# Designed miniproteins, single chains, continued (3): the designs that were tried, part 42

Each design is a single chain, and the fold is of that chain. pLDDT is the mean over its residues in the fold that is shown.

## One batch from the design tools (miniprotein)

Design m9521
Fold by ESMFold2-Fast:
Structure m9521 (fold): chain A 100 residues (1-100)
Amino acid sequence: SLEEELIAVGKQLLEAAKEALENGDYRTAYDLAMFAAIAASTDPKLRAEAYLVAGEAALKMGDYETAIRLFEKAIQVAKDDPELRSRAEKGLEEARKKLE
């Protein structure tokens, strides 16, 4: 189905976003993760992970307000995923402290 194809694309984009983040290419990581979130619109777990990666990239770029919004979205969408929620909550705390 188109939905299954979009989820597959979302997974590929998310893996590329994670690699870009690890390599310090924060802009590419952010863009790829945001495209992954759009492609994964019907997969809450994949969408939550994409928001988390985009938030981490925004945090690294010093865009703390965008990072806060993305971590909040990741927490909201994560369902019952303690590891993802914990990572997003840590990122949210770090981003909020930067605005103090």
Scores: mean pLDDT 88

Design m9522
Fold by ESMFold2-Fast:
Structure m9522 (fold): chain A 94 residues (1-94)
Amino acid sequence: EAKKLIEEGKKLYEEGDYEKAAELYEKAAELAEKAGDTKLKFEALTNLALAYVELGDYEKAREYLDKAISLATDLESEIEASMAAMAVSVGIIG
């Protein structure tokens, strides 16, 4: 559900319908949050922040961007740690 809303919102954003895109991204972020899907929540919040920037609503854009940055830090740290562990384990150096 959340991923479909992000895809539909992305299409509306590309068409310049930022207000409707923001509505779909808000729904996607809520659904992703309830499902515990951190990746989808990050995608929804990032796209939502961009939509609000285009609408000139910088207060909402900042709010959602801050939430997305917090999630991105956690996601990147987890992914980077996993990649480092894999590289050490298999001796990938070049």
Scores: mean pLDDT 73

Design m9523
Fold by ESMFold2-Fast:
Structure m9523 (fold): chain A 74 residues (1-74)
Amino acid sequence: SHMLEERKREILEWLRERLREANIPEAVGEALLQEARSLLSEVKSEEELKAVEEEIRDRLDRVIALQRARAAAA
C-alpha cells in the first residue's frame, strides 16, 4: 500500500515535469493532471498501476501531438 501510493506520487511528478518540458498550456496541463489523479485514485494493485501508467503516457502523447498540431494550424 505505502509503496503503491509512493509510485502514484512519482507518476504525477513525472507527468508534471513532462508537461512543463513540452510547454503545454497551463489549462490543458492541469486538465490532464486532474484526469491522471482520478485514474490513479482508483488503482488498488500493481497490475492496475501499470495499466493506468500506460494510459497516462498515451494521453500525454495525444495532448502533446494535439497541441503541436493546433500551433502549426494557427
Scores: mean pLDDT 86

Design m9524
Fold by ESMFold2-Fast:
Order: sequence, then structure tokens, then C-alpha cells
Structure m9524 (fold): chain A 75 residues (1-75)
Amino acid sequence: SAAERKAKVHEEIGKLYLQAGDETSASFHYGLAYEAAGDNEKAAEYYRQTSDGYLKAGDEKLAKEYYEKAEELEK
């Protein structure tokens, strides 16, 4: 299905970001992959990691955005 292809593509992109040492971008793409696969609990976990990465980088606006996205998936 389109959702399965989307999940696999984002998983592969996430692996490439991890190889490059960009953990924040990797977590974002893993979040998208799990969300496309319907695993909202794991998607929320990775979006929280994305939020933490942006907070550490000083981007409070993006940190809040991904934190709120994670909370919406856990409802």
C-alpha cells in the first residue's frame, strides 16, 4: 500500500541521517515512518526525541511543535 511504501521510505531516510550523525532529523523521519505505519505510540516517542533535539539546539518553536504533535498522537 501507499502507507507501507511511505513508512519504508522514511525509515530508510532516518537511517541515512543516523549514519550522518543527525539524530534530530533521524528521529523526525522515524516519527513519520511509524505514523504512516499506524504505530502512534512509537511515532509519538520519536517526535518527543525530535522536540528534545530542537530544544537542545535552541529552537524552542520547533521543539514545542513536535512536543504537541507527540501529545496529539497519544490521545
Scores: mean pLDDT 89

Design m9526
Fold by ESMFold2-Fast:
Structure m9526 (fold): chain A 53 residues (1-53)
Amino acid sequence: NDDQAAHFEGLATTIRTKAKQLLAVDPSKKSEVEGALKVADEYLQTAQDIKDS
């Protein structure tokens, strides 16, 4: 489960980094970036739930 939690944390970090880069180069993608950040937050919550179980 620790490996599983680390996997989801890694996915969330990658999504957040890419979303910030996209927003910096194309502000018109704000809605898409907000959607991606929501998915990243869900992955972080999943990782936390795995660690807390």
Scores: mean pLDDT 82

Design m9527
Fold by ESMFold2-Fast:
Structure m9527 (fold): chain A 50 residues (1-50)
Amino acid sequence: SMDERAREEIERILREGTPMQVLVTAVALTLGKKENMTPVEILELIKELM
C-alpha cells in the first residue's frame, strides 16, 4: 500500500539520512502523530522541508 511504502521510506531516512534529515523526519513524525496525519502525508511534509 502507499502507506506501507511511505513508512518504509521514513524508516530508511531515519537509518541512512544525514543528521538534518533525521531531525526533520523526527519533527514531522511528532507533528503527524499529534495531527493524525497518514504516513504518506508525513513523507510529503518531510520532502517539502528538505
Scores: mean pLDDT 85

Design m9528
Fold by ESMFold2-Fast:
Structure m9528 (fold): chain A 70 residues (1-70)
Amino acid sequence: MVEEFGKKVKEEVLKELEEAGVPPELIELARSGLEDSIEEALKLPDPEEGIKYIEEAAKLIREIALAQHA
């Protein structure tokens, strides 16, 4: 559940960054950050807390990548 949610969120964020013209180097940093966030979320005892953690991390990573590109 949490892992599947994380994979979907990762795919959607990375696709958005690619469509926005973010450089490949920043996309790879975002990918690494999202993968690390998913691993940390999986360590949490509550799946609902894990999902929320992924959502918050994805939002921050997305905003940072877009800001660095601008």
Scores: mean pLDDT 81

Design m9529
Fold by ESMFold2-Fast:
Structure m9529 (fold): chain A 64 residues (1-64)
Amino acid sequence: NEDAKKSAEAAKKMAEEGDAAGAATAGYQSLVSSGNKEAGRKAAEAGGRGDAKEAAEYGILGAQ
């Protein structure tokens, strides 16, 4: 799923730059595109607490 891959890559980039909110948003979009809404919720929660790495990891899950 190309949309999920692009969103996951964006989430990684944002996490590398310390943008937890951006990483969570991109990760959520990746997971919505893949149909995994529960993992998308977890990505948003991780971003909300400033965990950019965990938010990006959920985005990568959506790229599968």
Scores: mean pLDDT 68

Design m9530
Fold by ESMFold2-Fast:
Structure m9530 (fold): chain A 61 residues (1-61)
Amino acid sequence: DENRKKLLELIGEILDIIGDIIDLELEKKRLGKPDPELEAELEKLEKELEKKVAELKALPS
């Protein structure tokens, strides 16, 4: 029960991060040039996604 709630919360967080990454990739495409600040935000979100996926994998069955 508690593990199921944690699983659903982590899935929701992962989906939100993916949405943010997509939005930033679209902004990067609109700019048409490298932006170090935008790249830094993307790297930050990718690392947070990796952490959340690791937490999801670590949940007991």
Scores: mean pLDDT 82

Design m9531
Fold by ESMFold2-Fast:
Structure m9531 (fold): chain A 87 residues (1-87)
Amino acid sequence: SEDDEETEALNNWMTEHMDEVLRATAEKLLKKKLNDEELEEWLKKFFREKGADEVLKLLLETIKEKYKEKNEKVAKGAEKLIELLDS
Protein backbone atom coordinates (compact mmCIF):
# COMPACT_ATOMS: atom_id res chain seq x y z
CA SER A 1 0.00 0.00 0.00
CA GLU A 2 1.11 3.55 -0.68
CA ASP A 3 1.78 5.45 2.55
CA ASP A 4 2.16 9.18 1.86
CA GLU A 5 2.91 10.05 5.52
CA GLU A 6 6.69 10.21 5.00
CA THR A 7 6.32 12.16 1.72
CA GLU A 8 3.94 14.62 3.41
CA ALA A 9 6.35 15.04 6.36
CA LEU A 10 9.19 15.75 3.90
CA ASN A 11 7.09 18.28 1.94
CA ASN A 12 6.04 20.16 5.10
CA TRP A 13 9.62 20.12 6.46
CA MET A 14 11.08 21.38 3.15
CA THR A 15 8.54 24.23 3.00
CA GLU A 16 9.84 25.51 6.37
CA HIS A 17 13.54 24.67 5.90
CA MET A 18 14.25 25.14 2.17
CA ASP A 19 16.95 27.79 2.73
CA GLU A 20 18.77 25.52 5.23
CA VAL A 21 18.59 22.51 2.85
CA LEU A 22 19.83 24.53 -0.15
CA ARG A 23 22.76 25.93 1.87
CA ALA A 24 23.69 22.53 3.35
CA THR A 25 23.61 20.93 -0.13
CA ALA A 26 25.80 23.65 -1.69
CA GLU A 27 28.31 23.66 1.19
CA LYS A 28 28.54 19.83 1.12
CA LEU A 29 29.20 19.76 -2.65
CA LEU A 30 31.70 22.67 -2.58
CA LYS A 31 33.24 21.69 0.81
CA LYS A 32 33.22 25.34 1.96
CA LYS A 33 30.99 27.85 3.78
CA LEU A 34 29.01 30.25 1.55
CA ASN A 35 27.61 33.73 2.17
CA ASP A 36 24.09 34.57 0.88
CA GLU A 37 25.39 36.10 -2.40
CA GLU A 38 27.64 33.09 -3.14
CA LEU A 39 24.76 30.69 -2.39
CA GLU A 40 22.37 32.59 -4.72
CA GLU A 41 24.91 32.59 -7.57
CA TRP A 42 25.65 28.86 -7.09
CA LEU A 43 21.92 28.01 -7.12
CA LYS A 44 21.34 29.96 -10.37
CA LYS A 45 24.28 28.19 -12.04
CA PHE A 46 23.35 24.76 -10.66
CA PHE A 47 19.70 24.94 -11.84
CA ARG A 48 20.88 26.19 -15.25
CA GLU A 49 23.50 23.43 -15.70
CA LYS A 50 21.88 20.43 -13.95
CA GLY A 51 18.15 21.02 -14.32
CA ALA A 52 15.41 20.81 -11.68
CA ASP A 53 15.28 16.99 -11.33
CA GLU A 54 19.01 16.62 -10.60
CA VAL A 55 18.94 19.56 -8.15
CA LEU A 56 15.93 18.04 -6.37
CA LYS A 57 17.70 14.66 -6.13
CA LEU A 58 20.78 16.26 -4.50
CA LEU A 59 18.58 18.17 -2.02
CA LEU A 60 16.76 14.91 -1.15
CA GLU A 61 20.07 13.04 -0.69
CA THR A 62 21.26 15.81 1.67
CA ILE A 63 18.02 15.58 3.69
CA LYS A 64 18.26 11.77 3.85
CA GLU A 65 21.86 11.82 5.18
CA LYS A 66 21.39 14.75 7.59
CA TYR A 67 18.08 13.55 9.08
CA LYS A 68 18.27 9.71 8.97
CA GLU A 69 18.86 9.59 12.77
CA LYS A 70 17.04 12.85 13.73
CA ASN A 71 13.75 12.55 11.81
CA GLU A 72 13.14 9.11 10.29
CA LYS A 73 9.87 10.09 8.52
CA VAL A 74 11.54 13.00 6.68
CA ALA A 75 14.51 10.79 5.74
CA LYS A 76 12.20 8.02 4.43
CA GLY A 77 10.19 10.60 2.46
CA ALA A 78 13.41 11.77 0.80
CA GLU A 79 14.37 8.14 0.00
CA LYS A 80 10.97 7.48 -1.64
CA LEU A 81 11.25 10.58 -3.86
CA ILE A 82 14.85 9.69 -4.84
CA GLU A 83 13.61 6.24 -5.96
CA LEU A 84 10.82 7.86 -8.02
CA LEU A 85 13.33 10.21 -9.71
CA ASP A 86 15.60 7.22 -10.53
CA SER A 87 12.71 5.30 -12.17
Scores: mean pLDDT 74

Design m9532
Fold by ESMFold2-Fast:
Structure m9532 (fold): chain A 61 residues (1-61)
Amino acid sequence: AQEDVEKGREALEKGDLETARGYYLRALSVDPNHPEALRGLAEVYEAEGRTDAAAFIRARA
C-alpha cells in the first residue's frame, strides 16, 4: 500500500495522471481507508476536472 502511494505521488508530480490514478487505486484495493491514497486520488480527480468526485473522496479522507 505505502509503496503504491509513493509511486502515485511521483507520477502525479510528473503530470502522469493515468499512472498516478492506477497506483492510488492499487493502494486503496489493499486498504480502502488509506488517508494518503484517498488524498492522492482526490488530487488526481481534481486535475482531471472531476471536482465532485474529488470533493467526495476528500470528505472520506
Scores: mean pLDDT 78

Design m9533
Fold by ESMFold2-Fast:
Parts: structure tokens; sequence; C-alpha cells
Structure m9533 (fold): chain A 76 residues (1-76)
């Protein structure tokens, strides 16, 4: 089956889609993979920061809630 990492990425994609975050599933997967790659993590974090600056407070809150749901899934 898929790796634990791929399952986590797919769960993150689903959660962000449900919360209405304005990113495509493919963009979310790419960003998540880059954040977990030591060679790309710094640039990915910078891109995420730039995205957050363009998002409304409502969209940022939805993203925060989505991250909490993924973290809860990982802890189980």
Amino acid sequence: GPSELELLIEKLVETLEEEGVPLSPEEVRKLARDLLDPAKAEEAAKRLGELFKKMSEEALEKLREAQERVAKWYEE
C-alpha cells in the first residue's frame, strides 16, 4: 500500500479541501512533500509564508483547523 507519508499527505489534502482552503489538491501535496524534504523545506516554508500573507483571516483559521485535524490523525 502507500507509505505512511503518502497517507498523511492525502489526509492533509482531504482536510484542506473540506475546510475550503483555496489551493488545489496537487498544490497541497507538492507543498507537503517539499516541507518534509530537508533540501526543500526552507523554500517550501517561505512559499507557505507568502501564501499566508495573501490569505484572509478566515482562510488562515480554516488552514489552522485543518492542520489540527491532521495532527490528531497522526497522533492516533
Scores: mean pLDDT 67

Design m9534
Fold by ESMFold2-Fast:
Structure m9534 (fold): chain A 61 residues (1-61)
Amino acid sequence: SLEELIEKARELAEELRRLGFPKYAEEVLKMVEEAEKTKDLELAEKALRSAEQALRIAREM
């Protein structure tokens, strides 16, 4: 579950970077790195939600 959340968040962060939002991608990846280091499931979920929200907004532009 934690590993799946981290992997999905990383994928969405890479998509954000491709769409021209590298700063948002970097913020998501920092949260993912911390969640992986600390085994923090809640932080991993937050990273995924942040990435999903940012992508939704980016795609509407």
Scores: mean pLDDT 82

Design m9535
Fold by ESMFold2-Fast:
Structure m9535 (fold): chain A 100 residues (1-100)
Amino acid sequence: SLEQMVEQARLSADELVEILRELGQDDLAAQLRAVVDQIIASGDKEKIARANILLGSLAALSRMSLYLSNKYGTEEEKEKIKQLLIEQARAALAELEALA
């Protein structure tokens, strides 16, 4: 349902916002939240579905990458993963802005 899709998008966005804040990216986190809220406010089921897939995939991959790098990675590898996640979040923001 639309309500379930909205709930899932908000949950994934909340997780990504938390991750980005942990990475010191408060402005990027705020921009991501604002664009997601705009997409949800549109009421467009197709746009919300596409946002949900993008946000959910990125949130899952980000948590897994951080977990694995923290458990098995060197300090250099941990920093590299953080930078890659920030780049991926910026790319996702651009995709979401184009969708909004």
Scores: mean pLDDT 87

Design m9536
Fold by ESMFold2-Fast:
Structure m9536 (fold): chain A 58 residues (1-58)
Amino acid sequence: SAAARAALREALTPEQYQELSRLIGEAVKEGRPEAALERMRELGFSDEQLAWAREIIA
């Protein structure tokens, strides 16, 4: 959703947002979008930010 994307963009630095976009893209190419969410958790993203990312992936 546009709202979830805007929330992540506001909460993250440009570097973090670029890294997140890359991780999501790779996981989607592999057919494993859940792997991107697990990786984001390892990088210190909050549960709320992970929920926003899930809306973007869906």
Scores: mean pLDDT 74

Design m9537
Fold by ESMFold2-Fast:
Structure m9537 (fold): chain A 79 residues (1-79)
Amino acid sequence: KIKEVIELLKEAARAAEAGDMEKAAELTEEAAKLLSEIPGFESAAESLRELAKKIRSGEISGKEAAYKLEIAAKILEEL
């Protein structure tokens, strides 16, 4: 499950860098949903849901979104 979340976050980051903010938001929402099913990751899942909302609303740039998504993926890889 964690490996699937990491792959979704990396794909979302690539979509955000390409300017496909709708796809970036959808992939981030899917990652948040999967992460919420893992005990102990409830706050991390909520942070990803908030990030997805900001991506979808245009509140953050694609470059900023990509950076945040890459950092999230890296943190999960080190667990």
Scores: mean pLDDT 83

Design m9538
Fold by ESMFold2-Fast:
Structure m9538 (fold): chain A 85 residues (1-85)
Amino acid sequence: MSQYQQILSTLPSSVQQVINDGRSRMQSIYDRNPNDYDGINQVYRSTLSRVMSEGRRLNLTPQQIQDAVRAVNIIYRDIVSRSDS
């Protein structure tokens, strides 16, 4: 099981929804044009802002907010650091 999936299972459904939406949007941009770094970066920053806002509204612990941010960072790195084989 991936670290991403493990983190998601510990978070409230609304936070999971924001992270999953961000992943889908970044992946769709990458699949259409892998060189659209500006588009991917805009979705990444938007997803971080939404995760932070949602976490504060739900009165999540600092650890849960950090875990949510870490999940978004895992998605971002996974998408932008794909190696050619």
Scores: mean pLDDT 80

Design m9539
Fold by ESMFold2-Fast:
Structure m9539 (fold): chain A 95 residues (1-95)
Amino acid sequence: SNEELLEEIRRNLAKTKEKLEEVREELKATTNPEAKALLEQAIEAYETAIELYEQAIRAAEEGDVEKARKLKREAEREYSVGEALYEQAKKIEAE
């Protein structure tokens, strides 16, 4: 349903905002320049995901379910890009 979709998008938005703040704090403590660059790229991907989730919420509130679903999928892709970049940064710090 549109209400279930809207609630799921809001949960994903909240999760992404929490992850963004965690990664921003980690960036402040990171000294390795390659890991820093990857964390900065991860932050950009999470910020893009947040913008897309916010657009998806607006589309869902307007009753445009298809647009909301498309924007949600785009946001999820950006979040996954952020996660992959974050994991690469952690791998470099561990090596």
Scores: mean pLDDT 91

Design m9540
Fold by ESMFold2-Fast:
Structure m9540 (fold): chain A 67 residues (1-67)
Amino acid sequence: ELEKKYEELMEEVGKYVRESGDEELFKKLAELTKKATPENLEEILKEIAKLIPDPELQKKLEELIKL
C-alpha cells in the first residue's frame, strides 16, 4: 500500500505546486519524483517536504516516511 499512498500524496503535492504557479518549484518537484526509487524514497520525500512551504503537506510527507 506504500506505493499507492505515495502516488496519492504526489497528486496532492502536484496540485499544490500547479496552483502556486511557481515554475521552478514545479520543475524541482518533477526532477525529484523522476529520481524516486523504492530504495531512496525516504530521502526524496524529505527533499520534497523541504520544497513545499505548506505545513499540512509537510506533515503528510513526514507521515508517509514513517511507514
Scores: mean pLDDT 76

Design m9541
Fold by ESMFold2-Fast:
Structure m9541 (fold): chain A 86 residues (1-86)
Amino acid sequence: TAAEALRAAAEAAAPVAAAAVGEEVAERLRRLLLEGAEAEEAGDEEKLAALGEELEALLGEIRARASDEQVAAIVRAAQEAGRAAV
């Protein structure tokens, strides 16, 4: 399910993000993905839209602090784990 993919992405991406940009930003990323999983299970479109805006803002912060290669590593970890979970 989309919720399973988001939970897998959170657990896989958070350590990669922590290594690149620190624990605080990594924990925020993990939180947003886990809240997204809950919103997907609830069918809460309004919450999904709000979380999407927060995620875009956080990704902007990560891109400002990390190299393109580090950002690509975070995205790959999330996408690969998400695909494997479904």
Scores: mean pLDDT 83

Design m9542
Fold by ESMFold2-Fast:
Structure m9542 (fold): chain A 70 residues (1-70)
Amino acid sequence: SELFRLWVASDAALAAAEAAGNKEAAEYARKAIDHAQRGDVEGAREYLEKAKEASPEAAEAAERAFQTLE
């Protein structure tokens, strides 16, 4: 499920952003999770990409999460 992939990646991005102290990236990751929970694939993807742009740690965590789901 694309929603499940985006949820898992967004959750990983949130944890990494919080660990890095990047509040902007963490807020974007939380929005991505919220959109995924509502079934909004496009919104979840948009906010996950914003989180990845705001934090290299979030980007790395999200990409690793995608790799473990394939």
Scores: mean pLDDT 86

Design m9543
Fold by ESMFold2-Fast:
Structure m9543 (fold): chain A 85 residues (1-85)
Amino acid sequence: SKNLEEARRLLEEARRLFEQGRFEEAARVAYEAAILAFRDVPTEEVVRAIGLILRAMGEILDGKDPERAARVAIEAAEELLEMAK
């Protein structure tokens, strides 16, 4: 799937942004990756992953541990993409 290939590329970019300390952007790109995977993953798993990512983005905006929150967002997108296989 072109969407799955693009989602994997976005996940790589999210990891790169994380390495640069750009935690808000990393979480946003992880969100985009999860959305692209929706057609290749069960709906309930997409809803769960998106919920985790949105909560992480809220934590970053609130100034709570942004590094940990961004890591959670990336891990949620990673788990979702693994289910697409």
Scores: mean pLDDT 85

Design m9544
Fold by ESMFold2-Fast:
Structure m9544 (fold): chain A 86 residues (1-86)
Amino acid sequence: SMEERELAELRRRLEELERRALEAERNNASLEELEELLREAEELRRRALELLRKTKTEEAMRLVLLALAVEGEIFALIRRRERELA
């Protein structure tokens, strides 16, 4: 179904963003790069919430939780980096 395809695509994008965030942490990425990752995470969270509202499924709820977790991890990296630059 279209919804199954959208859920699968969003999961793939969230998992890729997690990998990029982990790489950014390991490579001590710039604040600018981390802020770009955060903007992408915020967009994927909005898409996950839209799918949840539309589908009302457990799978969509799990994607919302994953999106929130990824966004939170990136936000924490930004806060750590800001403290290092202070």
Scores: mean pLDDT 87

Design m9545
Fold by ESMFold2-Fast:
Structure m9545 (fold): chain A 58 residues (1-58)
Amino acid sequence: GAAEAAAAHLRRGGAAEPDAEEAGRALAAGGDLSDAAQRALDAASREAAVAAARAGLG
């Protein structure tokens, strides 16, 4: 589901598996983000920004 897809994306962004899974659950539920969820999102956002910049450069 959405939580699993979000967790998989966050893991690819360099987030630890437990942090990514918790973040995916929180995002799917629309609830408050824990520190672990915020850390996972920060890691994935940074990697996504780098990937987008490289794609735009090419």
Scores: mean pLDDT 71

Design m9546
Fold by ESMFold2-Fast:
Structure m9546 (fold): chain A 100 residues (1-100)
Amino acid sequence: SDSYLNLGRQYLLQGDYDLSIQYFQQSISLDPNNWQSWYWLGVSYYRLGDYQLSIQYFNLSIQLDPNNWTSHLILSQSYSRLGDQNQSQSYYNLSRQLRD
């Protein structure tokens, strides 16, 4: 729930990725349909440099909330880090369209 999301976000900001991931997983266990839990799990793995897991969790987030432009932006950045410029550009364009 939101309390686990808030704790996860606080630990993420402190750079404690192990605790942040744990709290986001608790949030998912309580409500697997909350796109924010999947979103922040994706952000955590992006910051760890695990771009493949980041992409996986952002795909789950956008299945629940397809209009979240920041999910598409970080997907773009993750694909860029993996050298997939075509996917990076596609998701970047989608993020801009959704923001406007």
Scores: mean pLDDT 88

Design m9547
Fold by ESMFold2-Fast:
Order: sequence, then C-alpha cells, then structure tokens
Structure m9547 (fold): chain A 95 residues (1-95)
Amino acid sequence: LEEEISRLADEVARLGYEARTLLEQAKKLGNPKAVELAQQAIRHIEEAVRAINKAREALDTDPELAKQYVEEARRHIEEARRLIDQAKSLIEKAK
C-alpha cells in the first residue's frame, strides 16, 4: 500500500507537469476548449493529490480507509489522463 501511494504520487506529479504545459500551449494557440480541458485536468490532479495525502494519513490507523483514498486518487488520475489526451488532440489539430 505504501509503495502504491508512492507510485501514485510520482504519476500525479508527472501528469500535473504535463497538464500545466498543455494549458500554456492552449493559451498560446488561443484554443478556449483546450484551455478548459487542461484546467479540468489540473483540478482532477489537485483532487488526486488530496486523496493521496489522506491515504498517507490513514495508512497506520485505518488501512481500509487508506485503500479507499487510493482508489479515489486512481479515479481522478484516470479522468485527468482522459482530459489531457483530449486537450492534446485539440492542440495538435490547431497546429
């Protein structure tokens, strides 16, 4: 579980960097839909970070609750990835 939380934290950090990069690209290209998708992805990344922090807090007192927060983080990561892919598609079409 601890290793899983660590892996998710690393993934969230990478996706957060990617989403912020896409947001800047979308703004530079003047694509409002891509900007919106990138901003939504960033919000899901923020929610995943909160869930990961809650999972770490619950690790030694309630492992079952920690697992629930890990699953919550995974759902937000999956949604962020989907939104990032959509934003990338719009940016590539606009270039």
Scores: mean pLDDT 84

Design m9548
Fold by ESMFold2-Fast:
Structure m9548 (fold): chain A 64 residues (1-64)
Amino acid sequence: MEEELRREIIEGLVDMIVGIKNIMKKRGVPEEEIEEESERILETLIKEAKLDEEEQEELRKRIK
């Protein structure tokens, strides 16, 4: 296990989710819908990347 690699993966996921949120904001999507879509994307990424609870907390904290 590489702590640095795990952190880089989390950073990449944060950048992706934040990027999507910014695109939605630019398109005038309501904030409530952006939050719902971001949560769905987050849940998918957590499941696919098999993130542990600590990584899930970090990701949730950084995308808000």
Scores: mean pLDDT 78

Design m9549
Fold by ESMFold2-Fast:
Structure m9549 (fold): chain A 59 residues (1-59)
Amino acid sequence: MVGLYRATKDFTARLPTELTLKKGDIVEVHREVNDNFWEGTNLATGETGYVPAGYLEKI
């Protein structure tokens, strides 16, 4: 679902299109690309990219 999510664990981007997360970061999800990755903005860093959906919980 599009909206605000919290990172439940750390994730380090391996590709320039991926979004690095720290546990507790708030991500604004713009698009659910597939079942594994969503597109969002990390509000702590201002970076936009693909984020693993399984690392996020809806707020």
Scores: mean pLDDT 83

Design m9550
Fold by ESMFold2-Fast:
Structure m9550 (fold): chain A 107 residues (1-107)
Amino acid sequence: SEAEKARKKAVEVLDEIKEGVQEALEIIEKTGDVEAGLAVFEERAKEVLEKAKELPEEYKKAIEELIERLKEVFRETGTDVKAAALRIQELFEEFLEKFAKLLEEEE
C-alpha cells in the first residue's frame, strides 16, 4: 500500500536523522564545539530533507519540525551531551507517535 511505503520511507529518514544526531553529539563531546556539531547535523539534515521531498506533505512537515527542534536542543544543551541525548530520545518518541497517527489517517 502507499501508506506502507510512506511509513517505510519515513522510518528510513528517521534512522538517517538518528545517525546525524549521533555524529553531532560525538563531535560536541570530543571537541566541546557545539557549532561544529550543529554544522555536521545541518549537512545531514539537508540530505534527509531532499529524500523526504517524495513523502506525503504531512510526513515532510513533521520531519522539518523534528529537525528544527533537534537543532534547538543542541543549542540549549550546549556541551552537555548527556542532557542532549535524553531530550533527543524524548523527541524521537514524540515523532514516532506522530508518524504512527499520520499512518492511521492515510488508511
Scores: mean pLDDT 81

Design m9551
Fold by ESMFold2-Fast:
Structure m9551 (fold): chain A 90 residues (1-90)
Amino acid sequence: MARATVTITAEDAETARKSAEAAARAAREAGGDRVLSVEVEVDAERNRGTVTVTAADVETAQVAAGAAARAAVEAGGDRVREVDVEVEPL
């Protein structure tokens, strides 16, 4: 198993939420049945969304995280300031 964490910092809370929701959907679609769980947390005061993906293996976590990061940038556009991706084996 592996965990991927995608942290999205945006210019406002609405953009952070929309980008995090898009990222979570993309992670599920990219990883399919090998994605075991996807959790979304939005910190409105910090304009930050965090998407945590648990996958069957590191390769699936990396694919899901990559799809999530791309979707976050596409959804938020110029209002996304930073996207950070971390993948760890469990």
Scores: mean pLDDT 87

Design m9552
Fold by ESMFold2-Fast:
Structure m9552 (fold): chain A 79 residues (1-79)
Amino acid sequence: MTEEERQRREEIRKAFLEGLKAYEDGNYEKAVEYFQKALELATTPEAKATFYQFLSDVYEKLGDKEKAEKYREEAEKLR
């Protein structure tokens, strides 16, 4: 692994952990921001599928069924 790949993985992990904290705190808008950031940094289909799934879960909590379904479908396409 390159140092650049390691730094990217650390940034993804930090964004993911911040998103989880926001989700646990009921701050779903903040959780969307962090999971979206992690998705943008993700380079593998598996990582992208994971973050699409979390975005789907957050949008279900926000009551946005249409966006929740859209992100669930994106996650399924990558698996």
Scores: mean pLDDT 82

Design m9553
Fold by ESMFold2-Fast:
Parts: sequence; C-alpha cells; structure tokens
Structure m9553 (fold): chain A 103 residues (1-103)
Amino acid sequence: RKKASELTRKGIEALRNGNYEEAIKLFEEAIKLDPKNAGAWLRLGIAYDKLGKYEEAIKYFEKAIELDPTNYLAYEHLADVYEKLGETEKAEKYREMAERIKR
C-alpha cells in the first residue's frame, strides 16, 4: 500500500505540472500494485484527456465509476469528454448523474 500511495502522489504532482506522459506511467504502476484505487484510474483518464486521447480517457473514467460509483468527479469528467466529441446527449446524461450523486 505505501508504494502504491507514493506512486499516486508522484503521479498527481506530475499531472499538476503538465507532465502527462510521466503521470500516466506513475498511475499505471500504482494501478498494478492497487487495481482498486479508483482515484488512480480517474487521474489516468484525466491525463489521457489532456493528451487528446478521448477513447482511452472514457475507458479509464468508466473503470473509476465501476470501482467507486459515488465519485461524481468521474461522471463530470466523462461528460466533459463526451462534449468534446460532440455527443451532447451523453454529456447531459453524465452531468445529471454527477448532480444526483452530489445530493
């Protein structure tokens, strides 16, 4: 757990600094050690979204939701990606889900 937590912390730091490829490597290693870490899957999706890799971002946000269906941020990020793809109906659906979870 300590090593997975350290990798996740370093990944978050890389993500904040705009080092998206390094963040991806760190989160992938964290997930190998702790595959139930919904937060690492969420941030892996964010890194792929920042690189314009929307299909990969969607897969990782879906995995984050599967592991933690109460994480409204995963639904908000998924909605944002669908909006970027022009899928307005899907974007609205996921934003509505995020709002319901917040309550």
Scores: mean pLDDT 86

Design m9554
Fold by ESMFold2-Fast:
Structure m9554 (fold): chain A 105 residues (1-105)
Amino acid sequence: KAAEEAEELKIEAIGYAKKGDYKKAEEYKKKIEELAKENPDNAEIWTELGEVYYALGEYEKAIEYYEKAIELEETPRAYRLLGMVYEKMGEKEKAKKYYEKAAKL
């Protein structure tokens, strides 16, 4: 249920960011941060939080939260998301490594 709530909040945060409403995006991001604090062992919530940071262009924070999620639970999705961030940053070799990890899980 908490992970489902984080997913809904992520959709809202990213939606507002795409519309240029960064104040609303930040409000929804903070709600996910509180859910993560209340549910620190839930890898999905950390993954959802990382996706919001990625959408806001905060790539270093996105990486930190995806790595946190992977430490809790290795998933193909989290590795693909790491690959996407590194690709966006021009780190082609790192992106390839994480896409390969995702494919092997």
Scores: mean pLDDT 88

Design m9555
Fold by ESMFold2-Fast:
Structure m9555 (fold): chain A 55 residues (1-55)
Amino acid sequence: SLEELLREAVQRALELGGRYTDEAKKATSPEEKRRLGQRYDEELARIAKELQEKL
């Protein structure tokens, strides 16, 4: 169902956000923070793409 697919995608995004937040707290340089942001964006885009492919 659409609702189940959306719920799963939201949960994965929340888990990703939590991991990103924890890693960002440990990042001390602007360079590290930039790389973390890029990785976060890439993984979030992947979750969105997987959701779209199932719709």
Scores: mean pLDDT 83

Design m9556
Fold by ESMFold2-Fast:
Structure m9556 (fold): chain A 74 residues (1-74)
Amino acid sequence: TPTEEQKKEYAEKGDKYYEKGLEYWKAGKYEEAREYFRKAAEYYEKAGDKKKALEADINAGIADLVLGVEKVTK
């Protein structure tokens, strides 16, 4: 089990990756957004923040869906 210090570090990394995911999403770069949201979810899971991990996973899933639609329609 991670230490409380490691959990804090994981949460901080999750926040940074989540912010990067949002930046790429705003830029229309959905593949990069998906990657960063997945990384955020992984670090939030390591931090024990299940709610933030789920939110990041949902956003990664939405980005993946957008990419799937673009691949079919383009």
Scores: mean pLDDT 84

